# Designed miniproteins, single chains, continued (5), part 41

Each design is a single chain, and the fold is of that chain. pLDDT is the mean over its residues in the fold that is shown.

## One batch from the design tools (miniprotein)

Design m17408
Fold by ESMFold2-Fast:
Structure m17408 (fold): chain A 100 residues (1-100)
Amino acid sequence: EEEKRKELVKALKDGIKYANKAVNATTQEEARENLKKASEYFDKAAKIAEELGRTKLADAMRKASELFKQGSTASLEEAKNLAKEAIDVVKKGIEAESNP
């Protein structure tokens, strides 16, 4: 479980990295591409969280991934707003996991 937890942390870290790149993007294509990558990492994080029995975290990661996927086809403004909403969902999911 500790090794799976490390894999989860890495996937979350990589996902947040791409999400932040999308929030700071200056072009629609840059935002969409980074959101697509973020969604891939959060899909991976959701699967690992589910394997660990962390259902609330897995649900938060799946919701975040869906928001990132929506942003990957949205306008620049909408993509940035969806990225910010998804990052908030991720942070709340991590906090809920850390403080049961």
Scores: mean pLDDT 84

Design m17409
Fold by ESMFold2-Fast:
Structure m17409 (fold): chain A 68 residues (1-68)
Amino acid sequence: SEVEKEMERAFAELERLVKEGAPRDEILATFKRLANRLIEVAEKEGLSQDEIDVLLHRLGERVAEILA
């Protein structure tokens, strides 16, 4: 699905930034952009707000792990 592809792209981009030693501010800016894109794709696919919230939570948990 488009949402699954977007999540895979988001995780790959965040992992790339971590490997490159990107600063916290850059990681947070990237997270915000990726979260907005994920919402757009999920809404276009007709996902419910609850389903979107689960996806955003997963992305947020990954970012929290990276920034810990």
Scores: mean pLDDT 82

Design m17410
Fold by ESMFold2-Fast:
Structure m17410 (fold): chain A 70 residues (1-70)
Amino acid sequence: KEEVYEKLLSSPDPLTQATAYYGKALDAIREGNFEEAKKYLEKALSLFTPEQKAYIEEDFKKRVEIEKKK
């Protein structure tokens, strides 16, 4: 799991790195670590294109809301 993210983070492609950080953010949501999830989200958003940021932010908000209702 962690080794998969580190492989993606070693990529020279910033979008591949952004995907790895967003994956870590989603894992943190599932673990109930919302503060940690937000930190990874911020790292991912710094690497996404402006067009992708709105979509990723909306997806993240929906996932947090669903998990908090459990």
Scores: mean pLDDT 76

Design m17411
Fold by ESMFold2-Fast:
Structure m17411 (fold): chain A 90 residues (1-90)
Amino acid sequence: SALRASLRAEAATLPARLAALVEELEAAVKAGDKEKALQLAFGLDALIVVGRLAAAALREEGDDEAAAAVEAAIAEARARKAALEAEIEA
């Protein structure tokens, strides 16, 4: 359906958007900008929630491959965020 195609197209942008936020978070951490890092971490958490909802909707539509791609991008973003947060606290 057109709605399914639109959902897939929107979900396809999520890995790049997650990666971009992680790169900005890493830059803020390396610069020692704690305030910016916290704001970016909050934005990343919000996008992860959106991604999880999109992956669930894709699975309900039977698009398991697109859902798995979004889930993999979320897992990578979460792992990188956790490592960067540990670096700030060290």
Scores: mean pLDDT 84

Design m17412
Fold by ESMFold2-Fast:
Structure m17412 (fold): chain A 112 residues (1-112)
Amino acid sequence: MENFIKAMIYLTLGRYYLKQGKYDEAIKYFEKALEYEPENAVAHYYLGQAYFKKGDYDKAAESFLRAAEIYRKAGLTEKAAEMYRNASIAYRQSGDVEKAEEAEKLAEEAEK
């Protein structure tokens, strides 16, 4: 099976487990999707959501920043800004105010 199809299957499974509240299983499948498509912004976004729901806020922020970088390089500036804001929220939850403020500035710059 093509790498794209494998990534899509694992992304779908990860989303299924995320909706079920099974965050460790969701993370496992999103990581599997990223083994086949490392630059899949959607997989990084859902990985960030799963870490955030689990309370791993620093890992959530890192995943959201990776998604933001991929969207920014693709010229999807509104999606990049959304991901930078998600990273800012995650950093605030971890208590890293400086990184949260930096992420908000990146969101504002992406919308220009």
Scores: mean pLDDT 89

Design m17413
Fold by ESMFold2-Fast:
Structure m17413 (fold): chain A 68 residues (1-68)
Amino acid sequence: SMEETRELLREAARKLGLSEEQIENYLKNRDTLDWSNPEAAEKKVGIPMETIIEIEIDVAMEHIKRAL
């Protein structure tokens, strides 16, 4: 569900040491990010691209595990 995905994103981001402000800013802007332009995405949300990738992989892997 969309709510489950949001909670998984928050948990992944907290594990990586992001502040609640950074996490909520990321969630608000996630759907409008241009993934073909990593530098612009980083500037928009204030999070390094490597960290964003770690969050997204963690959540994607968790969804895959739950679907098995």
Scores: mean pLDDT 82

Design m17414
Fold by ESMFold2-Fast:
Structure m17414 (fold): chain A 65 residues (1-65)
Amino acid sequence: MSVEELIARGVETLRSLGRDELAQAVEERAKQDPNDPQVLAALRRSHREAGDEALAEQLEAALAA
C-alpha cells in the first residue's frame, strides 16, 4: 500500500470520528512531509481510539522506511 493510500485511510478515520479539522490539518501536513512525526502521532492516536493499533503500527513502519 502506498504512503498516499495510508494517509488517505487515516484521514477518513479521523473524519469518521468527527475530527474534520484535524483530518484537514493532517492532510495538509502530509502533503508537505508524509514522514512528519506529528502526522504519525495524530493518526496513531485516532486509530487507537478506534481500536486499530495494527494500522497505526503499519503506517509508522511504512513511513519510517
Scores: mean pLDDT 64

Design m17415
Fold by ESMFold2-Fast:
Structure m17415 (fold): chain A 64 residues (1-64)
Amino acid sequence: SEEEARERVRRAAEEAGASEETAELALKAVLDPKYYPEAAKAIAEELGSDREAQAALHAVVKEL
């Protein structure tokens, strides 16, 4: 469900150290793939060199 997707994305973003704004973009990408490039850019900008955190967030978005 959308609520379960939102909760999973929110927790993954918090664990990765991403902002609520990036979590919201990631959720939008889950619901509509057209937002994926914007979400990916935000993830890369905030998490920078933390490749594991980026991969974890991308994995959650891809699974949902």
Scores: mean pLDDT 80

Design m17416
Fold by ESMFold2-Fast:
Structure m17416 (fold): chain A 90 residues (1-90)
Amino acid sequence: SMYKEKILEAAKELEKELNTKELLEKVEEVLEKTPDEEVHRAALDIIEGKMSPEEGLELAIEYEKKGEPDSAKLLKLAIKMRQLKEDLEA
C-alpha cells in the first residue's frame, strides 16, 4: 500500500533525526497488525496535517470501541509522529 510505505518513510525520517528506533519498531509492528487501508490512509492524513490530532484521537477512540486496538494504536502513533515533526520544524 502507498499509505503504508509513506507512514514507514515518515517514521524512518523521525528515527534518523531523533535517534528513536523504538518509534520505528512500534510503527512497523502495528502496521503488520492493521491490514485496513482506510486506517493507513487516516494515519497518513494525521502525519501530513490533513487531519487534526483532536480528530485523530476521536477516530482512535472509535476504533477502540469497535474492538480494533491495533488500529487505535496506529492512529495514536501517527499523532505522536505529527507532534515530533512539528517540534523538529520549530
Scores: mean pLDDT 84

Design m17417
Fold by ESMFold2-Fast:
Structure m17417 (fold): chain A 91 residues (1-91)
Amino acid sequence: MEAVEEALEYLEKALEALKEGDKEKAIEYLKKAQKAVSKLPKEYSRKAIQAQALLLVAQVSIDLGDLEEAERSIEAAKELLEEIKEEIEEK
């Protein structure tokens, strides 16, 4: 379950960076979260793909200056990852 926890940590750091106005650092943490999500088990691939898409939207939103949309996309990706975490822990 290391990959899910790693991804969640990077999303928290990305949200903190956005609140501090550090867009470059936020994008760096989002890229690290994407790498962690790519390591998730194949049985969670649908939710993992959705999380990856949301992380890409977040990065594009930061580049466009839409920080509100970026934050919403990160929060949605975090919710999907927390659902995957719960499913893994129920085994």
Scores: mean pLDDT 83

Design m17418
Fold by ESMFold2-Fast:
Structure m17418 (fold): chain A 58 residues (1-58)
Amino acid sequence: DAAERAAALAAAGRGSGAGAEAAHGMPQDTKGVELVAEGLAAGGVRDPRAAARAASEA
C-alpha cells in the first residue's frame, strides 16, 4: 500500500506536475503539516523512498 502509493507519487513527481501539486497543497495553518510538506517538496516527490516515508507519515 505505502510502496504502491510511493511509486505512484514518485512517478507523478517526475512529471513535475505532481511536484507542483504537492507544493500547491502547502499547509496554511500548522507547522507540523508544513514540516511534512517541506520534506516531501525538498525530496522532490521523485524519490520513491522519500515519497513512501512521507506518505506513511502523512
Scores: mean pLDDT 50

Design m17419
Fold by ESMFold2-Fast:
Structure m17419 (fold): chain A 79 residues (1-79)
Amino acid sequence: VQALLDKFKALLAQAKKALDAGDIASAQKTLDQADAIADELMKRAPQMTRAQIDEFFALLREGADLKAALKKAQEAAKK
């Protein structure tokens, strides 16, 4: 489970770097990969410690913020 949390965290960090670099396509692809890991973590939730559940929900909020930033970047790229 911790390895999946670490992977999810790494994918969110990678998506942020892609957005900061203006690489919208890579950011979208990385966030799609993060969603797949999040789905797997949800299936594993009954096996998580409380600390891991808290970390997972914090990362889900971070992912939502990154998706909002991606949408804003996509709109800016149309200019």
Scores: mean pLDDT 77

Design m17420
Fold by ESMFold2-Fast:
Structure m17420 (fold): chain A 116 residues (1-116)
Amino acid sequence: DLDALLEALARGDVEAALTLATTYLSILTLAASEEELLEAALGKKDPLSVLPESIVDLIKQTVPEEKHKAVATGLVRMILLARNPEKYAHLLETLDEETRRLLAEFLRELLKKSNI
């Protein structure tokens, strides 16, 4: 159930985040290396610069301007989690509650646009 997974992600459930990331984010083609994604996840690089243009445009359309970088950071952390769950689980655990909630809302909009 997608709604149950999104609600669990908002509560900080790593298994729900992993399920969402592996099911829906694994299809994203990224030009960025794992090192660049990790730099973005840790705030050392603009997280919007490592995401596909279509995802960046959707963030700008659906997320408040002051939260664009927070949601992008959360999304990058989920992508890393999908690539290596054992190495990157802590990146989701350290996201604040507001960012997790906004990330869940963003993923709902992303999946709605995918018409599934």
Scores: mean pLDDT 82

Design m17421
Fold by ESMFold2-Fast:
Structure m17421 (fold): chain A 80 residues (1-80)
Amino acid sequence: EKEKLEKEVEELLKEVIELARSMGEIDEEGEKKLREYVKSLPLEVAKRFLEGELWSLKVQQGEGLKETLTENGLSKVEEV
């Protein structure tokens, strides 16, 4: 559904911006540019782009690795 996809994109964009700002990766101008770029994309493309950005930021913070380990039940083994 378009409404579901729009909500997912909005939530992902919010998470990416909040995480990036908390890490000092973007400023107010960076937030505006990111919002403009996402608005220029089709919803499906925007979702995939934002999922990749969020994953990258979480990996940088270490949180993404913890989520991956929890999901796959791994501990101190090779990444899946």
Scores: mean pLDDT 70

Design m17422
Fold by ESMFold2-Fast:
Structure m17422 (fold): chain A 67 residues (1-67)
Amino acid sequence: SPLDGSSLYPVAMLRFPELREELRGRPMSFWDFVAAYLRSRGIHTIEELVAHPEARELIREAIARYR
């Protein structure tokens, strides 16, 4: 499945419970930004995200960079 904000949101909430409080209540523009950031780091699908050893850290980096 392609990595976009809509596909990322439910997977991130399910797979990274430790990030739920930081991710809760965010607008779709935030999720689209996070998806774009992950694609810029070479993650283009949900399957690649789930398999990536640094997925949590990359999501944390995206949170820190969101303006």
Scores: mean pLDDT 85

Design m17423
Fold by ESMFold2-Fast:
Structure m17423 (fold): chain A 68 residues (1-68)
Amino acid sequence: QLSPLEQEIYDQLSPEDQALLDERFAAEDRAAEKGVWTEEEKEIYRRAAPAVRKAFELLLARLAEQEA
């Protein structure tokens, strides 16, 4: 589940990066329901790493403004 701030960051990403994050969130939901991560779900998680990095960079910039 995305917070309003996370949703704003998500909306700033490219459609390709959004698709990678969607797959990661789906894998997280499946793992949470099962209580375990499969290798396939971990692979999806790793595949989304560049998109996650971009999202985190945007999030950190936004949070830095709040702490200034």
Scores: mean pLDDT 75

Design m17424
Fold by ESMFold2-Fast:
Structure m17424 (fold): chain A 89 residues (1-89)
Amino acid sequence: MEEIAEEIKKLQEELDKELKKIAEQMKKADEEEQKKLIYEALKLSWEYSKKLEELIRKAGDGEAIERIERSKPLSEKTKKLLEEEEKKF
């Protein structure tokens, strides 16, 4: 189960790394590019979130489940932003 928790951690770290990269690009981007970058970030977050949940459920890792549940408000906001961006995109 340690291996699963480690994989979850790595996925979250990779996501954070990609999001930071996008945030830096947003500082230099115009308004249209910023919207595209936000959308890309939301998509990445969503994909990682799905994988994290699946790994946790298979392992029965309570510690990792707790971490995912704490990230749920962020995931819900991400999904909502994705839906609203799709509306304006």
Scores: mean pLDDT 69

Design m17425
Fold by ESMFold2-Fast:
Structure m17425 (fold): chain A 94 residues (1-94)
Amino acid sequence: EEREELIKKLKETIGLSEEDAQRVIDLLGPERVRKLIELIEKGDYEGILALFDEVYRENPEAAEEVLNILGKAGYFDAGVWAVKRAVDIVFEKR
């Protein structure tokens, strides 16, 4: 299933729990989650910033919850540190 594949990718890429992975998918939708995973795997820091900027414009509450989940998960992979940097800059530029 598409959702199960995204949950697995979020767990492997960011280290999210299954519950947090499901919540991120519910908040962003599967298309945005696929794009986020691709950007994280590529280390596309500017793309990650643009994605969260877009989400903030449409639904700031959803964006804040996702960023909080990602921050609490603890970025443990070198590729995932680009996401942490993007998250920190998005919060700082508010």
Scores: mean pLDDT 73

Design m17426
Fold by ESMFold2-Fast:
Structure m17426 (fold): chain A 79 residues (1-79)
Amino acid sequence: AIELIRRAAELAPTDPERAEELLLEAGELVRKASKEEQLRAMLEAARQSRALASQSDHPEAAAAVEAYDAQIAELEAQL
């Protein structure tokens, strides 16, 4: 994204249309990166919750681990 912005700045004096196209592409990449950052944060939280559940002696801990495993798999599939 930053590289595209710099390239757009270089092209702006000679080719403003291409410069604008590169800026739009950079904006799209920033939005996509923000979504990936949120998904990674959710994945880390789910992994931590899963680890705590796996160490629990509570009768429902096994069901909680299975639920977190499913959530982790879904989040990993989106990254």
Scores: mean pLDDT 76

Design m17427
Fold by ESMFold2-Fast:
Structure m17427 (fold): chain A 74 residues (1-74)
Amino acid sequence: SEILELASKLDLRWVTTGAGVTRLNYGSTAPFEHKLAHVTVQAARALGIDPEQLRVTGREDASGTLEVSVERLP
Protein backbone atom coordinates (compact mmCIF):
# COMPACT_ATOMS: atom_id res chain seq x y z
CA SER A 1 0.00 0.00 0.00
CA GLU A 2 1.28 3.47 -0.91
CA ILE A 3 0.03 4.85 2.42
CA LEU A 4 1.83 2.09 4.37
CA GLU A 5 5.06 2.82 2.47
CA LEU A 6 4.72 6.54 3.27
CA ALA A 7 4.08 5.72 6.94
CA SER A 8 7.22 3.56 7.07
CA LYS A 9 9.40 6.16 5.30
CA LEU A 10 8.27 9.00 7.60
CA ASP A 11 9.35 7.02 10.72
CA LEU A 12 6.21 7.89 12.65
CA ARG A 13 3.73 5.80 14.62
CA TRP A 14 1.20 4.79 12.00
CA VAL A 15 -2.08 2.89 12.20
CA THR A 16 -3.99 2.12 9.02
CA THR A 17 -7.72 2.68 9.41
CA GLY A 18 -8.81 1.46 5.99
CA ALA A 19 -7.78 2.22 2.41
CA GLY A 20 -6.22 5.66 2.06
CA VAL A 21 -6.27 6.63 5.75
CA THR A 22 -3.31 6.54 8.17
CA ARG A 23 -2.97 7.68 11.81
CA LEU A 24 0.15 9.56 12.91
CA ASN A 25 1.36 10.48 16.39
CA TYR A 26 3.09 13.86 16.30
CA GLY A 27 2.78 14.54 20.05
CA SER A 28 0.46 17.02 21.71
CA THR A 29 2.39 20.34 21.38
CA ALA A 30 2.61 20.92 17.60
CA PRO A 31 -0.28 22.88 16.00
CA PHE A 32 -2.60 20.89 13.72
CA GLU A 33 -1.79 23.00 10.62
CA HIS A 34 1.96 22.51 11.21
CA LYS A 35 1.50 18.72 11.40
CA LEU A 36 -0.39 18.66 8.08
CA ALA A 37 2.25 20.86 6.40
CA HIS A 38 5.02 18.59 7.70
CA VAL A 39 3.24 15.44 6.44
CA THR A 40 2.74 17.07 3.02
CA VAL A 41 6.44 17.99 2.65
CA GLN A 42 7.72 14.61 3.88
CA ALA A 43 5.23 12.62 1.77
CA ALA A 44 6.20 14.60 -1.36
CA ARG A 45 9.90 13.99 -0.62
CA ALA A 46 9.28 10.26 -0.06
CA LEU A 47 7.36 9.99 -3.37
CA GLY A 48 9.88 12.14 -5.28
CA ILE A 49 7.29 14.73 -6.38
CA ASP A 50 6.53 18.39 -5.67
CA PRO A 51 4.43 19.20 -2.55
CA GLU A 52 1.88 21.06 -4.73
CA GLN A 53 1.08 17.70 -6.40
CA LEU A 54 -0.30 16.34 -3.10
CA ARG A 55 -3.47 17.08 -1.19
CA VAL A 56 -3.22 16.09 2.49
CA THR A 57 -6.31 16.26 4.70
CA GLY A 58 -6.80 15.11 8.26
CA ARG A 59 -8.14 15.49 11.75
CA GLU A 60 -6.55 15.32 15.21
CA ASP A 61 -7.73 13.68 18.43
CA ALA A 62 -7.15 14.99 21.98
CA SER A 63 -3.91 12.98 22.35
CA GLY A 64 -2.28 14.59 19.28
CA THR A 65 -2.82 11.56 17.03
CA LEU A 66 -3.40 12.75 13.47
CA GLU A 67 -5.57 10.76 11.04
CA VAL A 68 -4.53 11.69 7.49
CA SER A 69 -5.50 11.01 3.90
CA VAL A 70 -2.99 11.63 1.09
CA GLU A 71 -4.14 12.19 -2.50
CA ARG A 72 -1.91 12.71 -5.55
CA LEU A 73 -3.07 15.54 -7.82
CA PRO A 74 -2.47 15.54 -11.61
Scores: mean pLDDT 60

Design m17428
Fold by ESMFold2-Fast:
Structure m17428 (fold): chain A 74 residues (1-74)
Amino acid sequence: MAEEEEKKKKIEELTKEATEYGSEVLMKQAEVFQPELLKDPEKRKELEAKIKELTEKLGREGAIEVVENPDLYE
């Protein structure tokens, strides 16, 4: 029980960090390669929302894999 709760907390922390980092990287790339697209506030908000959802999903999957397979990632 306690070990599973610790794993869940680590997954949430890693997911948050991966989401923040991934979102920043993807937004920076969009600003470099598609600066005109980001001039539209509505399109920028849509892109930010999509990036956040995608990075949360991928970050959670990665966090789960790292936490569930510690021997592989030590």
Scores: mean pLDDT 75

Design m17429
Fold by ESMFold2-Fast:
Structure m17429 (fold): chain A 90 residues (1-90)
Amino acid sequence: SLDDILSQIEQVSNDTSIPIDDALDQLFDLYRQALDATRSEEELREVHLRISDLLEQFGKKKKLHNGTIGLHLSTLRHMRELAIQRLREK
């Protein structure tokens, strides 16, 4: 379920034993799954905002540069646009 995916995102984001690159790979797979699990454009916008906030918190906690966080947020926006297209084709 979407709630299970969001719980996994929070768990991976808070797991200090996972190296940053591996955590980002897992998080981006989960972010995609969360966006793809949405059933409407309104739900998609809410989920995108929530995962963007989680990504920003993760990046700041891991002391990533603001520019790097910005690039990752741009990737999330691209993934959102793909998910919107998916919803509109149903």
Scores: mean pLDDT 85

Design m17430
Fold by ESMFold2-Fast:
Structure m17430 (fold): chain A 87 residues (1-87)
Amino acid sequence: SKELEELLKEREEIQREIYELVLKILRLASETYNATFGSYISSLGKTTSEEDALPELSEEELEELQKRIEELQKKLDEVVKKIKELL
């Protein structure tokens, strides 16, 4: 069925987009962790702590990415339901 093929393609595209967003979140989390830990280590043994402001924009970006993933997961559920109805 052409309809089934189109739904399977849409499912694959949504899954790919979710995967890319998850990888971006993992990368941002890793960068934030490394920056925080590096700052902590650099403060050890120093009499003056240099407070470099961590980029707060990373938290806002993470929230936007999570919201986008939630929207895509809902869309994926709808596509999967339609596939099951055609089988």
Scores: mean pLDDT 70

Design m17431
Fold by ESMFold2-Fast:
Order: C-alpha cells, then structure tokens, then sequence
Structure m17431 (fold): chain A 68 residues (1-68)
C-alpha cells in the first residue's frame, strides 16, 4: 500500500541502495506504477527548471506528493 511503499523506498535511500530500477520494482510490487510515472514526469520538469539532471531523490520527493 502507499505508506508501505514509501517506507520501503526510504529504507533503500538510508541504505544507499536507492536507484531508478529499485523504485520501479517497488512501484510494480505495490501497484503504484501510474503514480510512479506521474512522479517521474514531475521530477523531470523540476530538474529541467533547476538546470540539473533528474535524481532518484527528486523522484521520491514527487512520489510522496502524488501518493498523498
């Protein structure tokens, strides 16, 4: 569920193992693939506005907003 998904993502971030593939696999496991795609789109826009590459941390930030 969304709370369990966010907790798993935060755990990977704390362990230093967070990457795009691990977030995608968790999104599929918890049935939030649509929300993951929305978060990636938002992170890409955010990164472009800041003239930076998109990062897994940006995707997580936007995932938390989408899953509220």
Amino acid sequence: MKEEFIEEVRKLLEEGTLNDKSIRELAKKYGVEKEYRQAVGRALVDAALQDKPVTPEMVVKHLEEVLK
Scores: mean pLDDT 74

Design m17432
Fold by ESMFold2-Fast:
Structure m17432 (fold): chain A 71 residues (1-71)
Amino acid sequence: MVKTRMELEVVEPGKSRVVRAENDGLTPEQVEELVAKMDELEEQIRKHRETDPEKARKLAEEYRKVLESLA
């Protein structure tokens, strides 16, 4: 199985950013795009978790699907 290795940096409490990612089956550009999408989804989930829990759950499902595509 192809596995993605990611390194996370805490930008501020409750917010993380991916600073390094590697995958044997993907180009660096493809990995960067997927990592950026995951970072955006994580931020949106945090913002909606209290105000719109249903939207946050749907965003978490999107995040999980992206993560599984990198595994």
Scores: mean pLDDT 66

Design m17433
Fold by ESMFold2-Fast:
Structure m17433 (fold): chain A 84 residues (1-84)
Amino acid sequence: SKPAISVSVSTGPGSATAVLDPFVEEVKKLEGFVSAESTIINPTHGEAVIVFKEGTDLDAVKAEVEKIASKIPGGDIKVEKVNV
């Protein structure tokens, strides 16, 4: 299994894609980034799973992902550590 961060995006009137796409572009810049897979559930809800290199400090990465999320306007992004 690989260390990963799961995110859930909720918006009010608007597009989850408009929040999720710039978020994913910023997380791609993080050290240890391997891959990101995003799914649009409906226009106001999306999810992504972001996979990092084995041995990545997920507590440090979660904090950086939360900082990125806080800078993206238009939605609420929830961040969780997972294994995939």
Scores: mean pLDDT 82

Design m17434
Fold by ESMFold2-Fast:
Structure m17434 (fold): chain A 98 residues (1-98)
Amino acid sequence: MAAREEEARRQAEAAAQRYMDAVLEALRLTLSDVPAEEKAARLAQLEAQLRQIVAEVQKLVEEGVDRSLFVEAERKASAELEETHAPLIAETEELAAA
């Protein structure tokens, strides 16, 4: 049982980390001086990657992996990202709200 639970947890953590990495790259792109056309192309690639990660998570849940493992992994990865990059996140959210 422990080995199966550990594998599921590692898969959830890996998926959450990939999701957070893509989100962070999108935030950095939004704040960058990269030309709008290039920025749009890179954001489209990141969006496709995020959709793929969500589909992978959904498949694992359908195969019997506890959804709470993904929620916990996402919360941990998100907290780590916010702790490390809080100023960038706040600045991006303020720009989006303006």
Scores: mean pLDDT 71

Design m17435
Fold by ESMFold2-Fast:
Structure m17435 (fold): chain A 83 residues (1-83)
Amino acid sequence: MVKEVSREAARDIAEISAEISRSWGDTIGEANDLFTVGLLLKDMGKYEEAIKKLEEALKLFEAAGSPDIEKVKKALEETKKLL
């Protein structure tokens, strides 16, 4: 029975998705999944862990040349502000 664990469950699903994307060489997919993990950790109050995941996502988006770099940078700045 689910008791307000939706963020934790979503985080676990996103972590698994990131591993799958990595296994398939989908750099942008992996970056999106790690970005989702970072946002969920931030929502859970785990700011230090969120920053680590957002920085990992940023590196992957930068490697892929994705326009989503700005989106991740903004999330990273907002999360650092909470520390």
Scores: mean pLDDT 79

Design m17436
Fold by ESMFold2-Fast:
Structure m17436 (fold): chain A 96 residues (1-96)
Amino acid sequence: MDEELLEIVRKDMEEMLKRGVDDREIALGVGSAALLLAVYGKLELVEGILKIAKELGAPEETIEIIELALNGDLEAAFERLREIAASLGRELSRPP
C-alpha cells in the first residue's frame, strides 16, 4: 500500500513538472499532502515524498515545506502553505 502511494506521488509530481505547473501549485499540493501525513504520524511516507521531490528536482519551496513537516515543525509548514495559498487567492483551513 505505501509503495503504491509513493509511486502515485512520483507520477503526479513528474506530470506537474513536465506540464510546467506553477511552483506554488506544486508546493501547495505536495506540501499539503506531506503535512497531512505528518499530522497523522505517517513519517515514513513523508520521508518517501521528500526523497521523490529531491530526485525529481522539485522547487526548493516544496522541499522546505516537506522538511518542516518531517521535522515536526507542523505550524511552520502550515504557515508557509497558507502564505502560498493566499498568493494564489485561496484560503487554507488549519488541519485538525
Scores: mean pLDDT 81

Design m17437
Fold by ESMFold2-Fast:
Structure m17437 (fold): chain A 64 residues (1-64)
Amino acid sequence: DPLEERGRRALAGLEAALASGDPVVLRVAIHEGEELLKELEAAGYLELARRMRETIDRARQLLA
Protein backbone atom coordinates (compact mmCIF):
# COMPACT_ATOMS: atom_id res chain seq x y z
CA ASP A 1 0.00 0.00 0.00
CA PRO A 2 1.17 3.58 -0.59
CA LEU A 3 2.49 5.43 2.48
CA GLU A 4 -0.52 7.79 2.66
CA GLU A 5 -2.95 4.83 2.73
CA ARG A 6 -0.86 3.14 5.46
CA GLY A 7 -0.94 6.40 7.44
CA ARG A 8 -4.72 6.78 7.15
CA ARG A 9 -5.25 3.16 8.26
CA ALA A 10 -2.84 3.54 11.20
CA LEU A 11 -4.64 6.73 12.30
CA ALA A 12 -8.02 4.93 12.08
CA GLY A 13 -6.57 2.03 14.09
CA LEU A 14 -5.25 4.40 16.77
CA GLU A 15 -8.66 6.12 17.00
CA ALA A 16 -10.35 2.69 17.33
CA ALA A 17 -7.85 1.72 20.05
CA LEU A 18 -8.69 4.95 21.92
CA ALA A 19 -12.41 4.08 21.72
CA SER A 20 -11.76 0.49 22.92
CA GLY A 21 -10.17 1.56 26.23
CA ASP A 22 -7.77 -1.43 26.03
CA PRO A 23 -4.34 -0.17 27.17
CA VAL A 24 -2.47 -3.06 25.48
CA VAL A 25 -4.11 -2.40 22.10
CA LEU A 26 -3.56 1.34 22.60
CA ARG A 27 0.18 0.92 23.35
CA VAL A 28 0.63 -1.16 20.18
CA ALA A 29 -1.27 1.43 18.11
CA ILE A 30 0.85 4.28 19.58
CA HIS A 31 4.09 2.44 18.69
CA GLU A 32 2.94 1.80 15.08
CA GLY A 33 1.76 5.41 14.76
CA GLU A 34 5.07 6.82 16.05
CA GLU A 35 7.14 4.77 13.58
CA LEU A 36 4.87 5.72 10.67
CA LEU A 37 4.78 9.39 11.79
CA LYS A 38 8.52 9.70 11.00
CA GLU A 39 7.94 8.40 7.45
CA LEU A 40 4.88 10.64 6.91
CA GLU A 41 6.80 13.76 8.01
CA ALA A 42 9.83 12.87 5.84
CA ALA A 43 7.55 12.29 2.80
CA GLY A 44 5.72 15.63 3.27
CA TYR A 45 2.29 14.29 4.35
CA LEU A 46 2.22 17.10 6.91
CA GLU A 47 -1.55 17.27 7.58
CA LEU A 48 -1.81 13.49 8.09
CA ALA A 49 1.34 13.61 10.26
CA ARG A 50 -0.15 16.45 12.35
CA ARG A 51 -3.39 14.49 12.92
CA MET A 52 -1.37 11.38 13.84
CA ARG A 53 0.75 13.36 16.34
CA GLU A 54 -2.35 14.92 17.93
CA THR A 55 -4.00 11.50 18.27
CA ILE A 56 -0.81 9.95 19.76
CA ASP A 57 -0.68 12.83 22.29
CA ARG A 58 -4.31 12.17 23.32
CA ALA A 59 -3.55 8.43 23.64
CA ARG A 60 -0.46 9.06 25.79
CA GLN A 61 -2.50 11.41 27.99
CA LEU A 62 -5.01 8.56 28.54
CA LEU A 63 -2.19 6.15 29.55
CA ALA A 64 -0.59 8.68 31.96
Scores: mean pLDDT 83

Design m17438
Fold by ESMFold2-Fast:
Structure m17438 (fold): chain A 87 residues (1-87)
Amino acid sequence: MEDAQLRAQMQMLEEQVDSLKEQIKEYNETARKLKQQAKEFERIGDLERAKELHEQSELYEKVAQETKNIMEELEEKGKRVREQLAQ
């Protein structure tokens, strides 16, 4: 297999990993903001709204974790490609 093909594969995997890292950051930031909003609604006694925001936050945390698992698999694949390039 030519080094050029392996380098192209590595670059694509790195770009995919970077994209997933940004998505994870966005999901985690959204979850954090929702948790903060939920705490504020709890403070003012709006328990129904607080519950909805907690549930939405949990959903974003779950999606972030699933995205992180995919990212880690791609990072491992990228490591194997880098090892092949090292000869």
Scores: mean pLDDT 85

Design m17439
Fold by ESMFold2-Fast:
Structure m17439 (fold): chain A 87 residues (1-87)
Amino acid sequence: DKKKLLEEAKQLLEEAKKHEEQAKKYFEKAKQIAKELSEQDKKKPLSTKEVSEMVGRALREVGLGVEHLIQSKKLREKAEELLRKAE
């Protein structure tokens, strides 16, 4: 049933788009942490512990963003397979 394959592919593409939007939010959080680190260090030198904590938080946000991009790619690849089968 070609119609069912097209509907399923459309749902996978919408889910992929949601993962891409989540990735953008996580990357923006990481960027904000990096900006705060730079601005705080300019006003008063941060301790090694404080820098390590902020870098750790930024890296965690980047990691979550990357995980969402990987999921988006997998969903898009599945959608492409379904679209090919519907042809």
Scores: mean pLDDT 88

Design m17440
Fold by ESMFold2-Fast:
Structure m17440 (fold): chain A 68 residues (1-68)
Amino acid sequence: MAPAKWSLEEAEELARARLRHVWRLTGGDEAAIEAFAEQVRRELISRGVPEAEAEEIVARQLAAVRAE
């Protein structure tokens, strides 16, 4: 494995954990979760996750968090 590049599995786990934490912390504030989701997406891209995959991961986890 490349030590400096995140796997898609690691990226998805991070996005899931961070988005769920913010959703719980803010009591379901949609504006806060959307702003934070954009920050997570940019972080994944900065760590070597392809842009399309980062967008899909964040969108998927954001939808999952909203469903709770």
Scores: mean pLDDT 76

Design m17441
Fold by ESMFold2-Fast:
Structure m17441 (fold): chain A 111 residues (1-111)
Amino acid sequence: MTIAEKLRELLEKHGYKLTPEQEKALRLIDEGKVDEALRLIEKHLEKNPDDVASQLLALVAAAIGGDVEKLNEYLLRLKKQGKMDLAKEALRIVAEETGNELAKNIIESLE
């Protein structure tokens, strides 16, 4: 199962219906085009700043891309919305599927 499939399942389990832009971002993440995915999602967030699904996808793209500044920005946005458990679940998927050290370190710091 791909990282995109696991993230889609996570979001749907929590009641989020993905937009076409979010589905495209998931495909870009699966293809390793994380900078393009982040740019696409950030354009959507300019119009929809409180969109939890988009903030989660931006967090994942930033983690895989090693963008610590963006990772911390989206982690804080999700925390302000009470979505820290959802953020932890997404980072756990990233750590388990990719071996991403940044995602592992953030999970450890939040426990």
Scores: mean pLDDT 85

Design m17442
Fold by ESMFold2-Fast:
Structure m17442 (fold): chain A 80 residues (1-80)
Amino acid sequence: ELSEEEKKIVEKIEEKLLEVGTPLAEKLLAQNPNPTLEQTLAFWEEVFKKVLEETDEEKERKMLKEIREGLLARHEALKA
């Protein structure tokens, strides 16, 4: 189970991901309403890259990287 400190970090990361991800998702869906798995992965990599560039706190950066690795592992499982 996540500690209270870790839960607060996750909530802050989720807010940043939504703030960056929402306009990028709208742009992707406006150009291609049925994105491929590869396009969806590229979208998430762009979102994580932008959020990491705006994140200075080491604990937040570490949590972002762990979330990204989890998403990539899930995508690899779906590809198989």
Scores: mean pLDDT 75

